# Designed miniproteins, single chains, continued (4): the designs that were tried, part 75

Each design is a single chain, and the fold is of that chain. pLDDT is the mean over its residues in the fold that is shown.

## One batch from the design tools (miniprotein)

Design m14756
Fold by ESMFold2-Fast:
Structure m14756 (fold): chain A 90 residues (1-90)
Amino acid sequence: MKAREELDKATPEQLKAMLETIKRADSISDEVDPSKVVPLLVAAALAVMAGEIEAAIELLRKAAEIAEKNGQPKAAEVFREGAEALEKAA
């Protein structure tokens, strides 16, 4: 007897945080190699939709690490801020 018949989905705030992260990443895409970070962003979005917030946070942190190693500190900040926003919304 759980609310919404065991419907364990991401909250609107978590979905909004992920959408804002994707939007910010898109706005700086020319400063990031998309082939290296897009799969991690897609996986993080899927994890949020499945309610796997911890997995989404880890994927965003990995994307930030990749961006930082590629000399893209602005992209790394976007992904780190996205992970922090998801953690606060959890």
Scores: mean pLDDT 72

Design m14757
Fold by ESMFold2-Fast:
Structure m14757 (fold): chain A 60 residues (1-60)
Amino acid sequence: EEEEKLIEKFRESGEKVGRNAALTVAEIHGREVTDEELERYAQLGREKGEENAKLFLKEK
């Protein structure tokens, strides 16, 4: 389904943004990122991506 395909692409994009955010914050603060932190931020990004995709589909 076209909508599901779009949602999954937004999830993937959000996941990348989340992972990069965790890495960037750790780098700025001169600390090591943890696997738990990377996983959590990736999941949050994926969830936000899904939410954004649904809003986009609703509002377009």
Scores: mean pLDDT 80

Design m14758
Fold by ESMFold2-Fast:
Structure m14758 (fold): chain A 70 residues (1-70)
Amino acid sequence: SLREKARELMERIRELIKKVKETGSDEDYEEAKRAIAEAFEVASHIGDKELVREVTELAREFEKIREEVK
């Protein structure tokens, strides 16, 4: 289901965020960016406000890490 797809994307995003924070990998950074965009599309299509909120929080964590990596 779309909800399960969104949940899988969120789990993948969390792992990619950890990798980017640890390694500063451009590949992992771009993959996380794409996964976040896809998760937003899926969550918005479902119309689940809670899911959109959770994806938004992950995006905020990603932005913080991006600033730390330089």
Scores: mean pLDDT 79

Design m14759
Fold by ESMFold2-Fast:
Structure m14759 (fold): chain A 82 residues (1-82)
Amino acid sequence: YFQQLADDAIKEGNYKLAVNIYTATVKALEKNGIKDPQAYTNLGKAYYKAGKYDEAIEWFKKALEIDPNNQEAKKLLEELLS
């Protein structure tokens, strides 16, 4: 839910803060029974920017399990697996 704060963290190179914000968002949604493919994709992107490719792959796969047509997650996953 703190999209602007997380985006600003990425622009500033503070990928740890971006990962923490998106992780908190995903956990809050999951506690309420919500599997949000966009939240998973955003967390995957933060891990990707942090150089945490294995974690990025995991979250992009989770996004695609919920929404197979998520073009951003699909493209980034294909880049990481190539």
Scores: mean pLDDT 81

Design m14760
Fold by ESMFold2-Fast:
Structure m14760 (fold): chain A 59 residues (1-59)
Amino acid sequence: MELYRAVEDYEALLPTELTLKKGDIVELLKVVNENFALVRSLKTGEEGYVPLSFLEKIE
């Protein structure tokens, strides 16, 4: 699976978005467009959209 880390805290603005804390690890499910990805939190198991600019790829 492709894993990403939140580089900053992100607070969801819409119910379809996921709130992240800096350092949270997520699985990339789908790149939706140039700005957003659908991810799953490994901490909570919740799925939602987050800005790609808040994520960095890890091995």
Scores: mean pLDDT 84

Design m14761
Fold by ESMFold2-Fast:
Structure m14761 (fold): chain A 68 residues (1-68)
Amino acid sequence: SLEEKARELYEKWKAGELTPEEFARGLVEIVRERAKNPDKPFSEAERALLKAYRDDPELHALVTRVAQ
């Protein structure tokens, strides 16, 4: 599920298992999957991912690059 994917992505990122580019790719995947169900409330894991994204300006550039 989207919740499970978001949780796994966040936990791997917290554990230092992902490069910033891999994390950015995971974020783009989560956003694309959410677009299929936009009216669904954000999960706790999705909110944690949004906070991590908000707090890292370098991630903004990486997400833009990966999404292209």
Scores: mean pLDDT 78

Design m14762
Fold by ESMFold2-Fast:
Structure m14762 (fold): chain A 80 residues (1-80)
Amino acid sequence: ARDEAVRLGAEAADHYRKALDYESQGKYEEAAKHFRRGAELYDRAAEAFATDPSMADLAQSLRATGEELRKKAEELEKKA
C-alpha cells in the first residue's frame, strides 16, 4: 500500500520534471502531456496514501499538486 503510493509519487515527480524541461524548450504539446500524466499519478498516489489516516495531510497536498499540474496542462494545450 505505502510502497505503491511512494512509487506512484516518484513516477508523478519524474513526469513533472520532464514537463518542465519540455516547457523550457517551448515544446508545449509534449510538456502538456507530461503535466497531465503527472497530475493523474499524483491523484493516484493521494488515493493510495489516503487509505492511511496518518497520511491525510500528505494525500491532500498531492491532490493539490495534481490539480495545479492539470491546470498547467490545460493552459499549454491552448497554446500548442
Scores: mean pLDDT 85

Design m14763
Fold by ESMFold2-Fast:
Structure m14763 (fold): chain A 67 residues (1-67)
Amino acid sequence: EEERARIALNLAKTSLEKGQPERAVASAREAIRLLGEDHPEALNLLAQAYEKLGKTDEAEEIRKKAE
């Protein structure tokens, strides 16, 4: 579980760095599924991915959960 979560977080980060926000959303959601909906790092990565997709409102809602 922890190893899969770490891989999902790393995939979300690298996908954002490569300009692949759709892939970053999928990986961040997987990390949230494994780590829980209140995991700040996974939520922040998901918010960043939505922001890059132009989904600013969705990104803001997710950041609110990360706090």
Scores: mean pLDDT 80

Design m14764
Fold by ESMFold2-Fast:
Structure m14764 (fold): chain A 77 residues (1-77)
Amino acid sequence: MAEELAEQAREHVRGLVAKVAKETGLPEEKAKELAERLAEAAARVARALAAGERDEEAEREVEELLEELKKLAEEAK
């Protein structure tokens, strides 16, 4: 279950980043790099939650990567 939850988190995040990239005109290579980093951080959060724990460091990393996505989306315009 933990790995399935992690995989769902990765797929969801990749889809969100792809949607943002399409809407903002973000270069595909930048979108893919950010999506993979964010997907891995989200997967770590999902695995911890599945184990009844919290990975606060991974949660912080997700927040930082989301802020980076916002900045890149603004710079792409």
Scores: mean pLDDT 78

Design m14765
Fold by ESMFold2-Fast:
Structure m14765 (fold): chain A 77 residues (1-77)
Amino acid sequence: AEVEALRDALRKAAEAAHSGKTPQEVRDAAIAALEAHGVLDSPLGKAARDALTSYAEKGDVRGGLQAIGDLVAAAEP
């Protein structure tokens, strides 16, 4: 399910961030989770990837995590 994939991506990104990983490694951990769930090619997965990439390029780990959290909230009314 796409929501489960986003939650797993958020969890793994947060774990990487708390472990002192770079913004790019945080992004890569989240994208790997989306790929593992087979949802990276979905519209929601693409939106998550684009948000993660944009925030990683700015070095904004918190913004990236918040963007994925917002997508989870939107998918779980």
Scores: mean pLDDT 80

Design m14766
Fold by ESMFold2-Fast:
Structure m14766 (fold): chain A 65 residues (1-65)
Amino acid sequence: MDFRPGELVEAVEDVTLAGSPLEVVPKGALLEVLRVYPDGDLLVRSLATGRVGLAGSDRLRRVPV
């Protein structure tokens, strides 16, 4: 799936954001894509907490707008 910075995504299951500290966002959580990495990882920001971390793109779904 072709994600882009500024895009809204939804967690399809509980997702661990790799960062400091580690954070788990629950299924259905909304996140903003900040950066897309060539290895398939996304730098995302939780809209609920404002926390930033890395997540695998396979755990996230594009929000239909």
Scores: mean pLDDT 77

Design m14767
Fold by ESMFold2-Fast:
Structure m14767 (fold): chain A 60 residues (1-60)
Amino acid sequence: SKIAEVSAQLEKAMEEVVELSKKVRAATTADEIAKLQEELFKASEEVVKLRAELDKLVAA
């Protein structure tokens, strides 16, 4: 089902956020931190979008 597909994508996106958060904490230079924070922000936005899509599918 589409609900199962979006749920799987959300799980992967949440895993990406966790991994990027760990990398930000391990980063030693301002350039590395800035790049990883940008990637973390984009990954977090993807989680929000997938949650909204899942909510629409459940409501429909």
Scores: mean pLDDT 84

Design m14768
Fold by ESMFold2-Fast:
Structure m14768 (fold): chain A 78 residues (1-78)
Amino acid sequence: SQKLQDARALVDIARRSKDPELRKSAIEGAAKAVADLLESQGKKDEAKEVKKQVQEAIDAGDLDKAIEIIEEALKKIE
């Protein structure tokens, strides 16, 4: 529950911030929290895929896509 709340808070920071470096940091933190949650549910392959897709989006400079990937992963968390 706390990690889910932390991930949601980081997604909110990433969406609200106008600072690209703060947005990137918040996205990286949210991706880690979501991956940790997926791993705790036995979804290790999904956790690896989320980390990979988020990093690819960050490397492409598409922070909005990185946020969308994280939000879709959050929908899979029970």
Scores: mean pLDDT 85

Design m14769
Fold by ESMFold2-Fast:
Formats: sequence, structure tokens, C-alpha cells
Structure m14769 (fold): chain A 77 residues (1-77)
Amino acid sequence: MGAEAADELLAQLDGAIAEARRRLPAEPAVAAAVIAAAEAGKAEIERLRAEGASEEEIKRKGLEVAARIREAAEAAR
């Protein structure tokens, strides 16, 4: 079910945000970029869940969000 996949991805993104917040004093630019990208990704996953998107669509969006977080972190270095 798509909602279950969305809930799992949202929990993973919350974990990533919490970890980035812990690193904020040491790597402020990278941490801020990761937090911003993860928060944007959460909004997209929550929208797909609300629209009843399939598990496949939610997992695909999760991969896109992961790529954007990686790109944002790299650009901030």
C-alpha cells in the first residue's frame, strides 16, 4: 500500500533531518542544504500519500528525493 511506503520514507527523511541538525555546528552550509532538500522531499511524499499514489510512485519519488539531497549536499561543499 502506498501510504505505508510513504510513512516509511517520511520516517527516513525525519531521521536524515535530525542527523543534519546534529551536524549543523560543524558543517552549516551542507547541513542547511540537506535539511532544505529533505523538507521539500517530505512535502512531495506527503502530497503523494494524500492523493493516494501507488507504492511504486512513492518509491520512485523517494529515489528522486534521495538524489536531490545528495546533489544539494555536494553543491554546498
Scores: mean pLDDT 82

Design m14770
Fold by ESMFold2-Fast:
Structure m14770 (fold): chain A 65 residues (1-65)
Amino acid sequence: SEKAEKAAEIVMKLFPDLSYEKALKAAKTALKLLKKGKPDDAVKELSKKYGPKVAIAAVLAIQLL
């Protein structure tokens, strides 16, 4: 998804030590859960895998696109 790819690039600019593969997976998870109206679930799942800062950045990047 173009939206997930753009969000992954934003996340990588904020967290340069995060791999593109992980940033893209985070963005795809955020996009999927936000489309289902589950932003709290997106933050919870992403926070467990990548930490709260990356989780919030991925969710906000998808919402701003």
Scores: mean pLDDT 85

Design m14771
Fold by ESMFold2-Fast:
Structure m14771 (fold): chain A 119 residues (1-119)
Amino acid sequence: SELKERIEEILKENGDKAEIREVGGMPLIENADLSDETKVKILEAYAQELGRKLVETLEARGEEGEVRTEIVHPKDGRVAAVAHARVEGGRTESWVEIKPEARPTAVEFVDAFIASVRE
């Protein structure tokens, strides 16, 4: 998958290592040794994929406008990242926002996500 290839590129660029398994077309991360910077970039890649799916959903419904979804930490609901999608005048756009103050939450989210894959 394109998302798996993107994650593998992030790992290579940052010199980090992880085992990646695809389940139901979704790449899952196992046996990871990751820097905090790599964790944030990985969350950004997943959020970009979510933004793309939001664009596809709007197009499938024939809807125009801008939608956003917050990626929140499963334990306490703190915002880790925001995925945005816009469809307007036959043009599509998606982008990701991770605020500097949310970077620690993004790291914790990725740690929780990796842990959830194991158990």
Scores: mean pLDDT 81

Design m14772
Fold by ESMFold2-Fast:
Structure m14772 (fold): chain A 60 residues (1-60)
Amino acid sequence: AAAEAEAAARRTAEALAAAKTQEEKNRVGHDGSRALAAIPGVDDAAADALGARAATEALK
């Protein structure tokens, strides 16, 4: 679960870094949050926090 969540967060960060428009970034963030929420043992709040951290790292 934790390793899967970290891998999903990394994929989301890479996709966010590659996104060229704000619309694409919003879609990638939404898809990444949904993917994290689908992992057993990761609740919605934890998925949102991981997604937010991945987005922050990607935008640095």
Scores: mean pLDDT 67

Design m14773
Fold by ESMFold2-Fast:
Structure m14773 (fold): chain A 62 residues (1-62)
Amino acid sequence: SVEQVEEELKQGAIDGTKAWAERLGVPADPQAVIEAAEADTSLSVGEQTAAIMFAKIAEKFA
C-alpha cells in the first residue's frame, strides 16, 4: 500500500541520514548533513547527491 511505501521510504531516509552524518562527522540532523555534504569536495557527485537526497527526504517527514 502507499502507507507501507511511505513508511519504508521514511525509515530508509532516516537511516541513510544517520549513516551520512556519522561519515561526515556532523549531528544526525538533515540540515547539518546537507551543509556538510555540499561543502565536502572529497565526495563524488553520486555520494553528495545521495547524502543530500536522504537528508531532504528525512526532513520532509520530520
Scores: mean pLDDT 83

Design m14774
Fold by ESMFold2-Fast:
Structure m14774 (fold): chain A 77 residues (1-77)
Amino acid sequence: MLKRINEALLKLQKELEKNGSLTDEQIRNILLESGFSEEEADRILALSEQILAKTDYSKIEAIGLAMLGVLAEKEEA
């Protein structure tokens, strides 16, 4: 679990440094490449936007929290 999150966060940070911004398409592709499913990636994007709207967290921090939340939901199943 943590390995997928760490790999995704490192790729997201690198892409942000390269392009100065992250699009939803870029985030989704990085999540898929890091071993998340399409359903998980879409859920992570939705949850990260909700976190960003309610908190002062950075985009990377919001995505990290969203990844943790989505994977925690799966462990309870």
Scores: mean pLDDT 78

Design m14776
Fold by ESMFold2-Fast:
Structure m14776 (fold): chain A 60 residues (1-60)
Amino acid sequence: MSLQELGEEMERLMEENVKYLLKARKSTDPAEKEEYQKKALEISEETAKVAREMRELLEA
């Protein structure tokens, strides 16, 4: 289990989150917009979870 790999994943998740939010904003189709927003929310939740896991690993 690598703290470095978790950090890289966090950066990728943050970048993808922003991209999905922008796609949701530009989308005019309700289903597509809703799907992008849900993906962005899921990524945000994963980012928070990764941050907590990194901290737990450091404390362990």
Scores: mean pLDDT 80

Design m14777
Fold by ESMFold2-Fast:
Structure m14777 (fold): chain A 81 residues (1-81)
Amino acid sequence: MPKEELELEVAEGLMRMIRGITVTVLERLDALDRARELRERIDELIEQLRAGKISPEEALRKAIELADEAVREAEEEARRR
């Protein structure tokens, strides 16, 4: 049986879900530039994952960190408006 490590396909699916949910939140906060930037950065992480440059676990962790940072920054910008 394949090793019970986080599978590449599962990690990619989770990263796409994180991207979709976070982009929707950012668009609702009128943070369109941040939504675009987050989408591009997560897509780059997925390509790195597919190229074997990063582990599935590390790619998922970085995607979560990017999403969390983008939402925090967008909420701070919304408070300044």
Scores: mean pLDDT 81

Design m14778
Fold by ESMFold2-Fast:
Parts: C-alpha cells; structure tokens; sequence
Structure m14778 (fold): chain A 83 residues (1-83)
C-alpha cells in the first residue's frame, strides 16, 4: 500500500465508523455511539499521518483504533446481554 492508498482506506473506515455512530445514537446506544465517534476521529488522524508519510504516528493511531475496537466489542456484548 502507498501512503495515499492507506490514507484513502483509513478515511473510508472513518466514514463507516461515523455511520455506525449515527445509527447507534438513533437507537439509544449512547456508549456504542461515543466509541464509534472516537474510532472515526482516530482513523482520520491515522489517515493524515499516513498521507504525510509519518508511519510512527500512523501506527500509534492504529494501535488506539485497535483498543477502541476491543471496547466496542465489549460494549456490544454488554448491550446484547442486557437485551
């Protein structure tokens, strides 16, 4: 992947995360919506770093995105258990 290709992929991921946040908020899943919004923000920062060729910053943001993915999975599991 070139820096531009990776940045485009990450920006696409941010759009998907924002869509998830909007749907979660509309459904009343506030914790999931907040985590999805944070994931979108982190993916956009990763895209900017990748586009700039700052792989160290991009990697750091991707590590944060991975942690948010784990938190999202945990929140979804709790929501399913409560239903």
Amino acid sequence: LSPEELAALLRRGAEVARGMAEKAKAAGYEEIAKLAERAAEVLERAAEAAAAGDWEAAERELEEARRLEEELAEAAAKANAAA
Scores: mean pLDDT 82

Design m14779
Fold by ESMFold2-Fast:
Order: sequence, then C-alpha cells, then structure tokens
Structure m14779 (fold): chain A 64 residues (1-64)
Amino acid sequence: SAEEIAKEAAEAAAKAADGAEALSRAGQVLNRHKAGPEEIEAAARALAETGTPQARAAAQGLSM
C-alpha cells in the first residue's frame, strides 16, 4: 500500500547522513515498488512530518 511504501521510504531516509543521501534512499524504495504519483505523495508527506532536516530535504526533492 502507499502507506507501507511511505513508511519504508521514511525508515530508509532516517539512516541517511544528509538530505541528498536521504532523497537517494527514499527514491530507491519508491523505484523498487514502481511507485506512482499516489505512493510518491504519501512518501513525501511522511518524510515532511519527520523532524530531521535530511528527511525534510528528501520530501522537497520528491515533490514538485
């Protein structure tokens, strides 16, 4: 589900040292699941709600 993919993407981003790595890790999760717009939106929202600067940077990178 979109929520499960979003959770996996957020957990992958949480292990990152910076925003670029967080975006890369989240993107790899989304690509593995062949994520569409709905899944990408859910992941961006989950990342934006995370309190770390790297997760917020990843959220910005995923959203237009």
Scores: mean pLDDT 78

Design m14780
Fold by ESMFold2-Fast:
Structure m14780 (fold): chain A 55 residues (1-55)
Amino acid sequence: SEEELYRRALEEARRLIDEHPDWSAGAVLKRVRERTGTSEAISRRAVAEALHERY
C-alpha cells in the first residue's frame, strides 16, 4: 500500500538523519529512494516530515 511505502520511507529517513546529521536534505532523499525503492513524491514527503520532527 502507499501508506506502507510512506511508513518505510519515513523510518529510513529518520534513521539516516540520526546517523548522518551533517547530510543535506537532498543526500537523505537520494539514499531513502535508493534503499526503499519509493517514488520521488513519497520519499520527498517522508524526508520533509522526518526533518520537521527533528528540527
Scores: mean pLDDT 84

Design m14781
Fold by ESMFold2-Fast:
Structure m14781 (fold): chain A 74 residues (1-74)
Amino acid sequence: SAAEREELTERIAEILRELRAARAAGDVAAQGAALKRLSALIEEMRAKGYSDDEIAELLLEAARRVQAEEAAAA
């Protein structure tokens, strides 16, 4: 559903925000933790029947969302 795709997109965006913050801080352990959570979410999406193309679209939308937030904060 559109609601489920929006929820998944926001969950990806939260992980990307954490990865961005960890990268800015030089925190390699936090970067690794964020990447592990992203990997787990991708596997969850596959288990729910999302295709690789659909997952890529959700990842790209989440990345655009976080990048827009970064541009607005600068």
Scores: mean pLDDT 88

Design m14782
Fold by ESMFold2-Fast:
Structure m14782 (fold): chain A 62 residues (1-62)
Amino acid sequence: SLEDKKEEVKELLREYLRLRGVTDEEEIQGRIDELTAALDLNPDMVEDVKKYLETEIARLKA
């Protein structure tokens, strides 16, 4: 479902931010809240954001 995809993308953002060295949980949650608001306004973005985050996470783990 769209809601399942939104939750998946939020998890990917959390992983991405931690890989980039963001350790402040309040900052991480703030970024997730911003993404949630953006996806609520533009739900068709969810697949593009997912692909972006998956690609960047793969690069950071290499």
Scores: mean pLDDT 86

Design m14783
Fold by ESMFold2-Fast:
Structure m14783 (fold): chain A 63 residues (1-63)
Amino acid sequence: MSLSAEENYEIGKELFEQGKYVEALVAYTEALKLDPNFKEAHENLAKAYEALGLKETAEKVLK
C-alpha cells in the first residue's frame, strides 16, 4: 500500500498516542523518506526516540 508522507505522519501520531513508539518511529521515518523537509515528522520522530529512552538519538534527529 502506497501511503503519502502526511498519511504516514498521521498513522505515526496515532501509534505514538497508543504508546506504540517503535511502530510510530517506522511511520515517521517513512513520512520523512517521502518528504525530508517535513519538520513536524522530525520533531515527533525525536519525541518517539525520547519515549524509548534514546535521548542522544533524539537530539541527533533534530540537528
Scores: mean pLDDT 80

Design m14784
Fold by ESMFold2-Fast:
Structure m14784 (fold): chain A 109 residues (1-109)
Amino acid sequence: MDKVKEVLEEIAERINKELPELEASVEGDKLIIKAKNPKIAEIVKPRVEGLDKAYPELEIKVEGNTITIELKKDAKKKYSEEELARVAELAGHRLLDALKDAIAQLKSS
């Protein structure tokens, strides 16, 4: 799904440019974000769980210091590439905002 991959790559590039505390990469249609400080992952986890519930087409999770967004296999069969690209863009931007908030919270502590 080339359009979904392009959206995730744009979000990864923005994370890498704006948030030096994070390392973002794309593997197929999965966005992988590694937090250099595991406290960032801990702070963002409740918001990531909220995003996973808000976007049922996506699997959004925190495992250790890693946050991932991935398209569910069933969503690829049910929705168009254009619809899934839009969902990935909306979820990715909301995750970016949550990560910025988590990093700001950590710096103010």
Scores: mean pLDDT 84

Design m14785
Fold by ESMFold2-Fast:
Formats: C-alpha cells, sequence, structure tokens
Structure m14785 (fold): chain A 102 residues (1-102)
C-alpha cells in the first residue's frame, strides 16, 4: 500500500518532532482497507492535533474499519510502536518489537 507507507513516514516524522519538542508522543490513527491521499492527510492532522493537545502519557490509539488488521496494517503498527519505544528509551519494548518483525 503506497499510501500506508506515506502515512508511516509521516507518523514517524511527527513522533521525532514531538520528542525533539519535549511533547508527549501521542498518535491516533484510523486505518481503512484502502487509504486515499485524503485519509493520509486526515490521519497526520489528527496525530499532530493529539500531540498539541496532550500533556499526558505517551499513547497509541488505532481505529480500524475491520476486526482483523491486514499484514500491511500490522507492519505499519509495529513500525509506529518501534519508533515510540525508541523515543521513550524503552529498550526491552524495542527488542520485543524487533523480534516480532523477524
Amino acid sequence: MENLKKLREGVVELIREAVQAGKPVRVVIHLKDELTDEDVEENLERARKAMAESDGEPSLEVISDRPVLTPEQRDFLLDVLREMAKALGNEEMLAGIDAARA
């Protein structure tokens, strides 16, 4: 999924920006079977807004239109979780995520 890759890259960049700015890493993503360019922009704007509005703990919320994620959607989720774990300095969580991808 080309648009899923765009969303992943955008979310990873937002996580890095939040860490550099000292803001909580908070991501809210709506996953659909097929992501349009508009869906990617809406997800990135939602994530940016969540980071701006939150003074709380880091969190990842995933909303899916289906009960079971596709392999591509799961890979996307693991990539996002890996960047969050890295940002939080949680080496044990990072190692677990990397093992799950192997």
Scores: mean pLDDT 73

Design m14786
Fold by ESMFold2-Fast:
Structure m14786 (fold): chain A 92 residues (1-92)
Amino acid sequence: APTAEVLDVEIRGGRATGRVKVTGAQPGSLVLVENVETGEPIASGVVTQDGEVRLEGFGVGPGAAGKVRARILDPQGNVLAEGSEGEARYVP
């Protein structure tokens, strides 16, 4: 199964940016980062190859900060993997 590891997620000024390390995912797969407790989507990116995937989200408030998890979806939207927990940091 593919793997996803949250490296860094920051929420600043209504925008989320981050990085996830992905292995074994097909190019064109989607990486979604969600808050573990609320299920709120925070940021997403598209896999081009193994390694770091840059994430971006908009309209994200301070309530989305905390424990997060990355999910890998195939190009059809099927969930392929759910990664380990990481942290989204809110910066005022």
Scores: mean pLDDT 81

Design m14787
Fold by ESMFold2-Fast:
Structure m14787 (fold): chain A 70 residues (1-70)
Amino acid sequence: APVPPGSEEQVEMAREIARLGKEIRDAGDEESEQRLAELGEELERRGVPEEEQLRRLLEAAREEVERIRE
């Protein structure tokens, strides 16, 4: 399995991030897409734990989608 059995919360966060990321791509907002990619790279570079990375990315993705929807 790609994720441990005890990581249901992480799986849910990853799926939501993917869904929101698709909305951003479908909207064609290049700046929002770039901000999310940059955040992901920064969190990985800083050695932030995967669960915290997912929480941060989820929050950022929601903010970008809200900005697009106004």
Scores: mean pLDDT 76

Design m14788
Fold by ESMFold2-Fast:
Structure m14788 (fold): chain A 85 residues (1-85)
Amino acid sequence: SSDLERARELLQQAEEAYKQGRYEEAARLAYQAAKLAFTSVPSEHVHRAIGLLLRAMGAILDGSNPEEAARVAIEAARELLRMAG
């Protein structure tokens, strides 16, 4: 899927941004990857997928810890890509 290819590319960019301490950019890129991966999640996993997406959004919206928000968004994108795969 072109969406999954783009999601993997965005996740790689997010992980690189995280390594460089660019946490706000990492969170944004990871959330974009998570949204794209979500579109390919099988119906039997959609409830868990929604939970992962909401968790990432909640961490970003809280804004108290940009590094943690980026980490949570990256973890959500990785799991959503695994489920979509």
Scores: mean pLDDT 86

Design m14789
Fold by ESMFold2-Fast:
Structure m14789 (fold): chain A 65 residues (1-65)
Amino acid sequence: MEKEINEAMMTIAASALREDIESYEIVDDTVYVYLRKDTPERSREAAELLKKIAEKLGMKLVVYE
């Protein structure tokens, strides 16, 4: 239950920032975020926001450039 709620909340957050990131993947307790090469600064800012949300939900976040 708790894991499913955390995954749902993270999915909502990632969906809101979808235009600023290339893609994302959720595996167990870890969120993998792939940054856009055409807007790297905005993509990094979006990933930083997602990292803060993930930390509040007890999840890990890994960023790929």
Scores: mean pLDDT 77

Design m14790
Fold by ESMFold2-Fast:
Structure m14790 (fold): chain A 68 residues (1-68)
Amino acid sequence: APGLDTPLTKEDLEAFLKWIDEVIDDPEMKEEVKAYLERLAEIPGTTVQAMEIALAVEIALLKSRKEA
């Protein structure tokens, strides 16, 4: 089972970035989410689960900011 404490691989990052391209239509939100995940991937010890949580939180925060 992936995610709980599995170190993030380059393939995992590429899969997350591809998923963002498929599901986010807003170009500003897409750019901010991708940039955020790419920055997280540069941190040693980042896990797949950490990326999943970070993705969900970043999307929620960006939606909240656009509603304000």
Scores: mean pLDDT 75

Design m14791
Fold by ESMFold2-Fast:
Structure m14791 (fold): chain A 59 residues (1-59)
Amino acid sequence: GTIVVEEVVPASVDGLAAAAQRAAELARALGGTVTTRTENLPDGNVKVTTTIRQREVAA
């Protein structure tokens, strides 16, 4: 299955690092792959979209 997580963080190293840390923990817990996309928002924040897909069974 696929899980999509969207969050808005400040455009700062700390905010982006926190989002990346959460993505890594989710990927580890679910045993899947993670893809992260960022989008700059007009208010100076960044929307981070993390897509977690379960590992392909047929490699």
Scores: mean pLDDT 73

Design m14792
Fold by ESMFold2-Fast:
Structure m14792 (fold): chain A 68 residues (1-68)
Amino acid sequence: DAKKDLEKLAEELSKDPRLKVELVGDDTLIISGDLSVEELIGLALRIIGDYPNLDVKIEGDTIIVTAK
């Protein structure tokens, strides 16, 4: 059910006007925005805690979340 978790995450994050959330294919979210490094790390850790079936990576100013 990682894909359903990914969809729920996308819906939740899209409600935050600071964030840009893009669904790529059926299994990957690209999260960007005008965020500091500490804000990015905090968001990534929150996603890991709430959605353990998702793989989370930080690349530059972007968080990449993939369904396992």
Scores: mean pLDDT 80

Design m14793
Fold by ESMFold2-Fast:
Structure m14793 (fold): chain A 74 residues (1-74)
Amino acid sequence: IDRALEEIRRLGEGLDAAKSPEEVVALAEQSPLLSDEEVQELRRMKEQGASLEELKERLGEFIGRRFEELRREA
């Protein structure tokens, strides 16, 4: 699970650094931790005019779920 924990850390850092909805979606697209459905949801939210704050909150929820899954596998 070392690679998954590293990816969670990278996602968290990228999320804090993201300054636009486009950066949040690009971060999600580049991550192996998110499912295609989760990435598609973020893309739809952006297309519907979701704010940077809303996109960050949603991506944070996805990251939290992956972290909890890893904790259950350990």
Scores: mean pLDDT 80

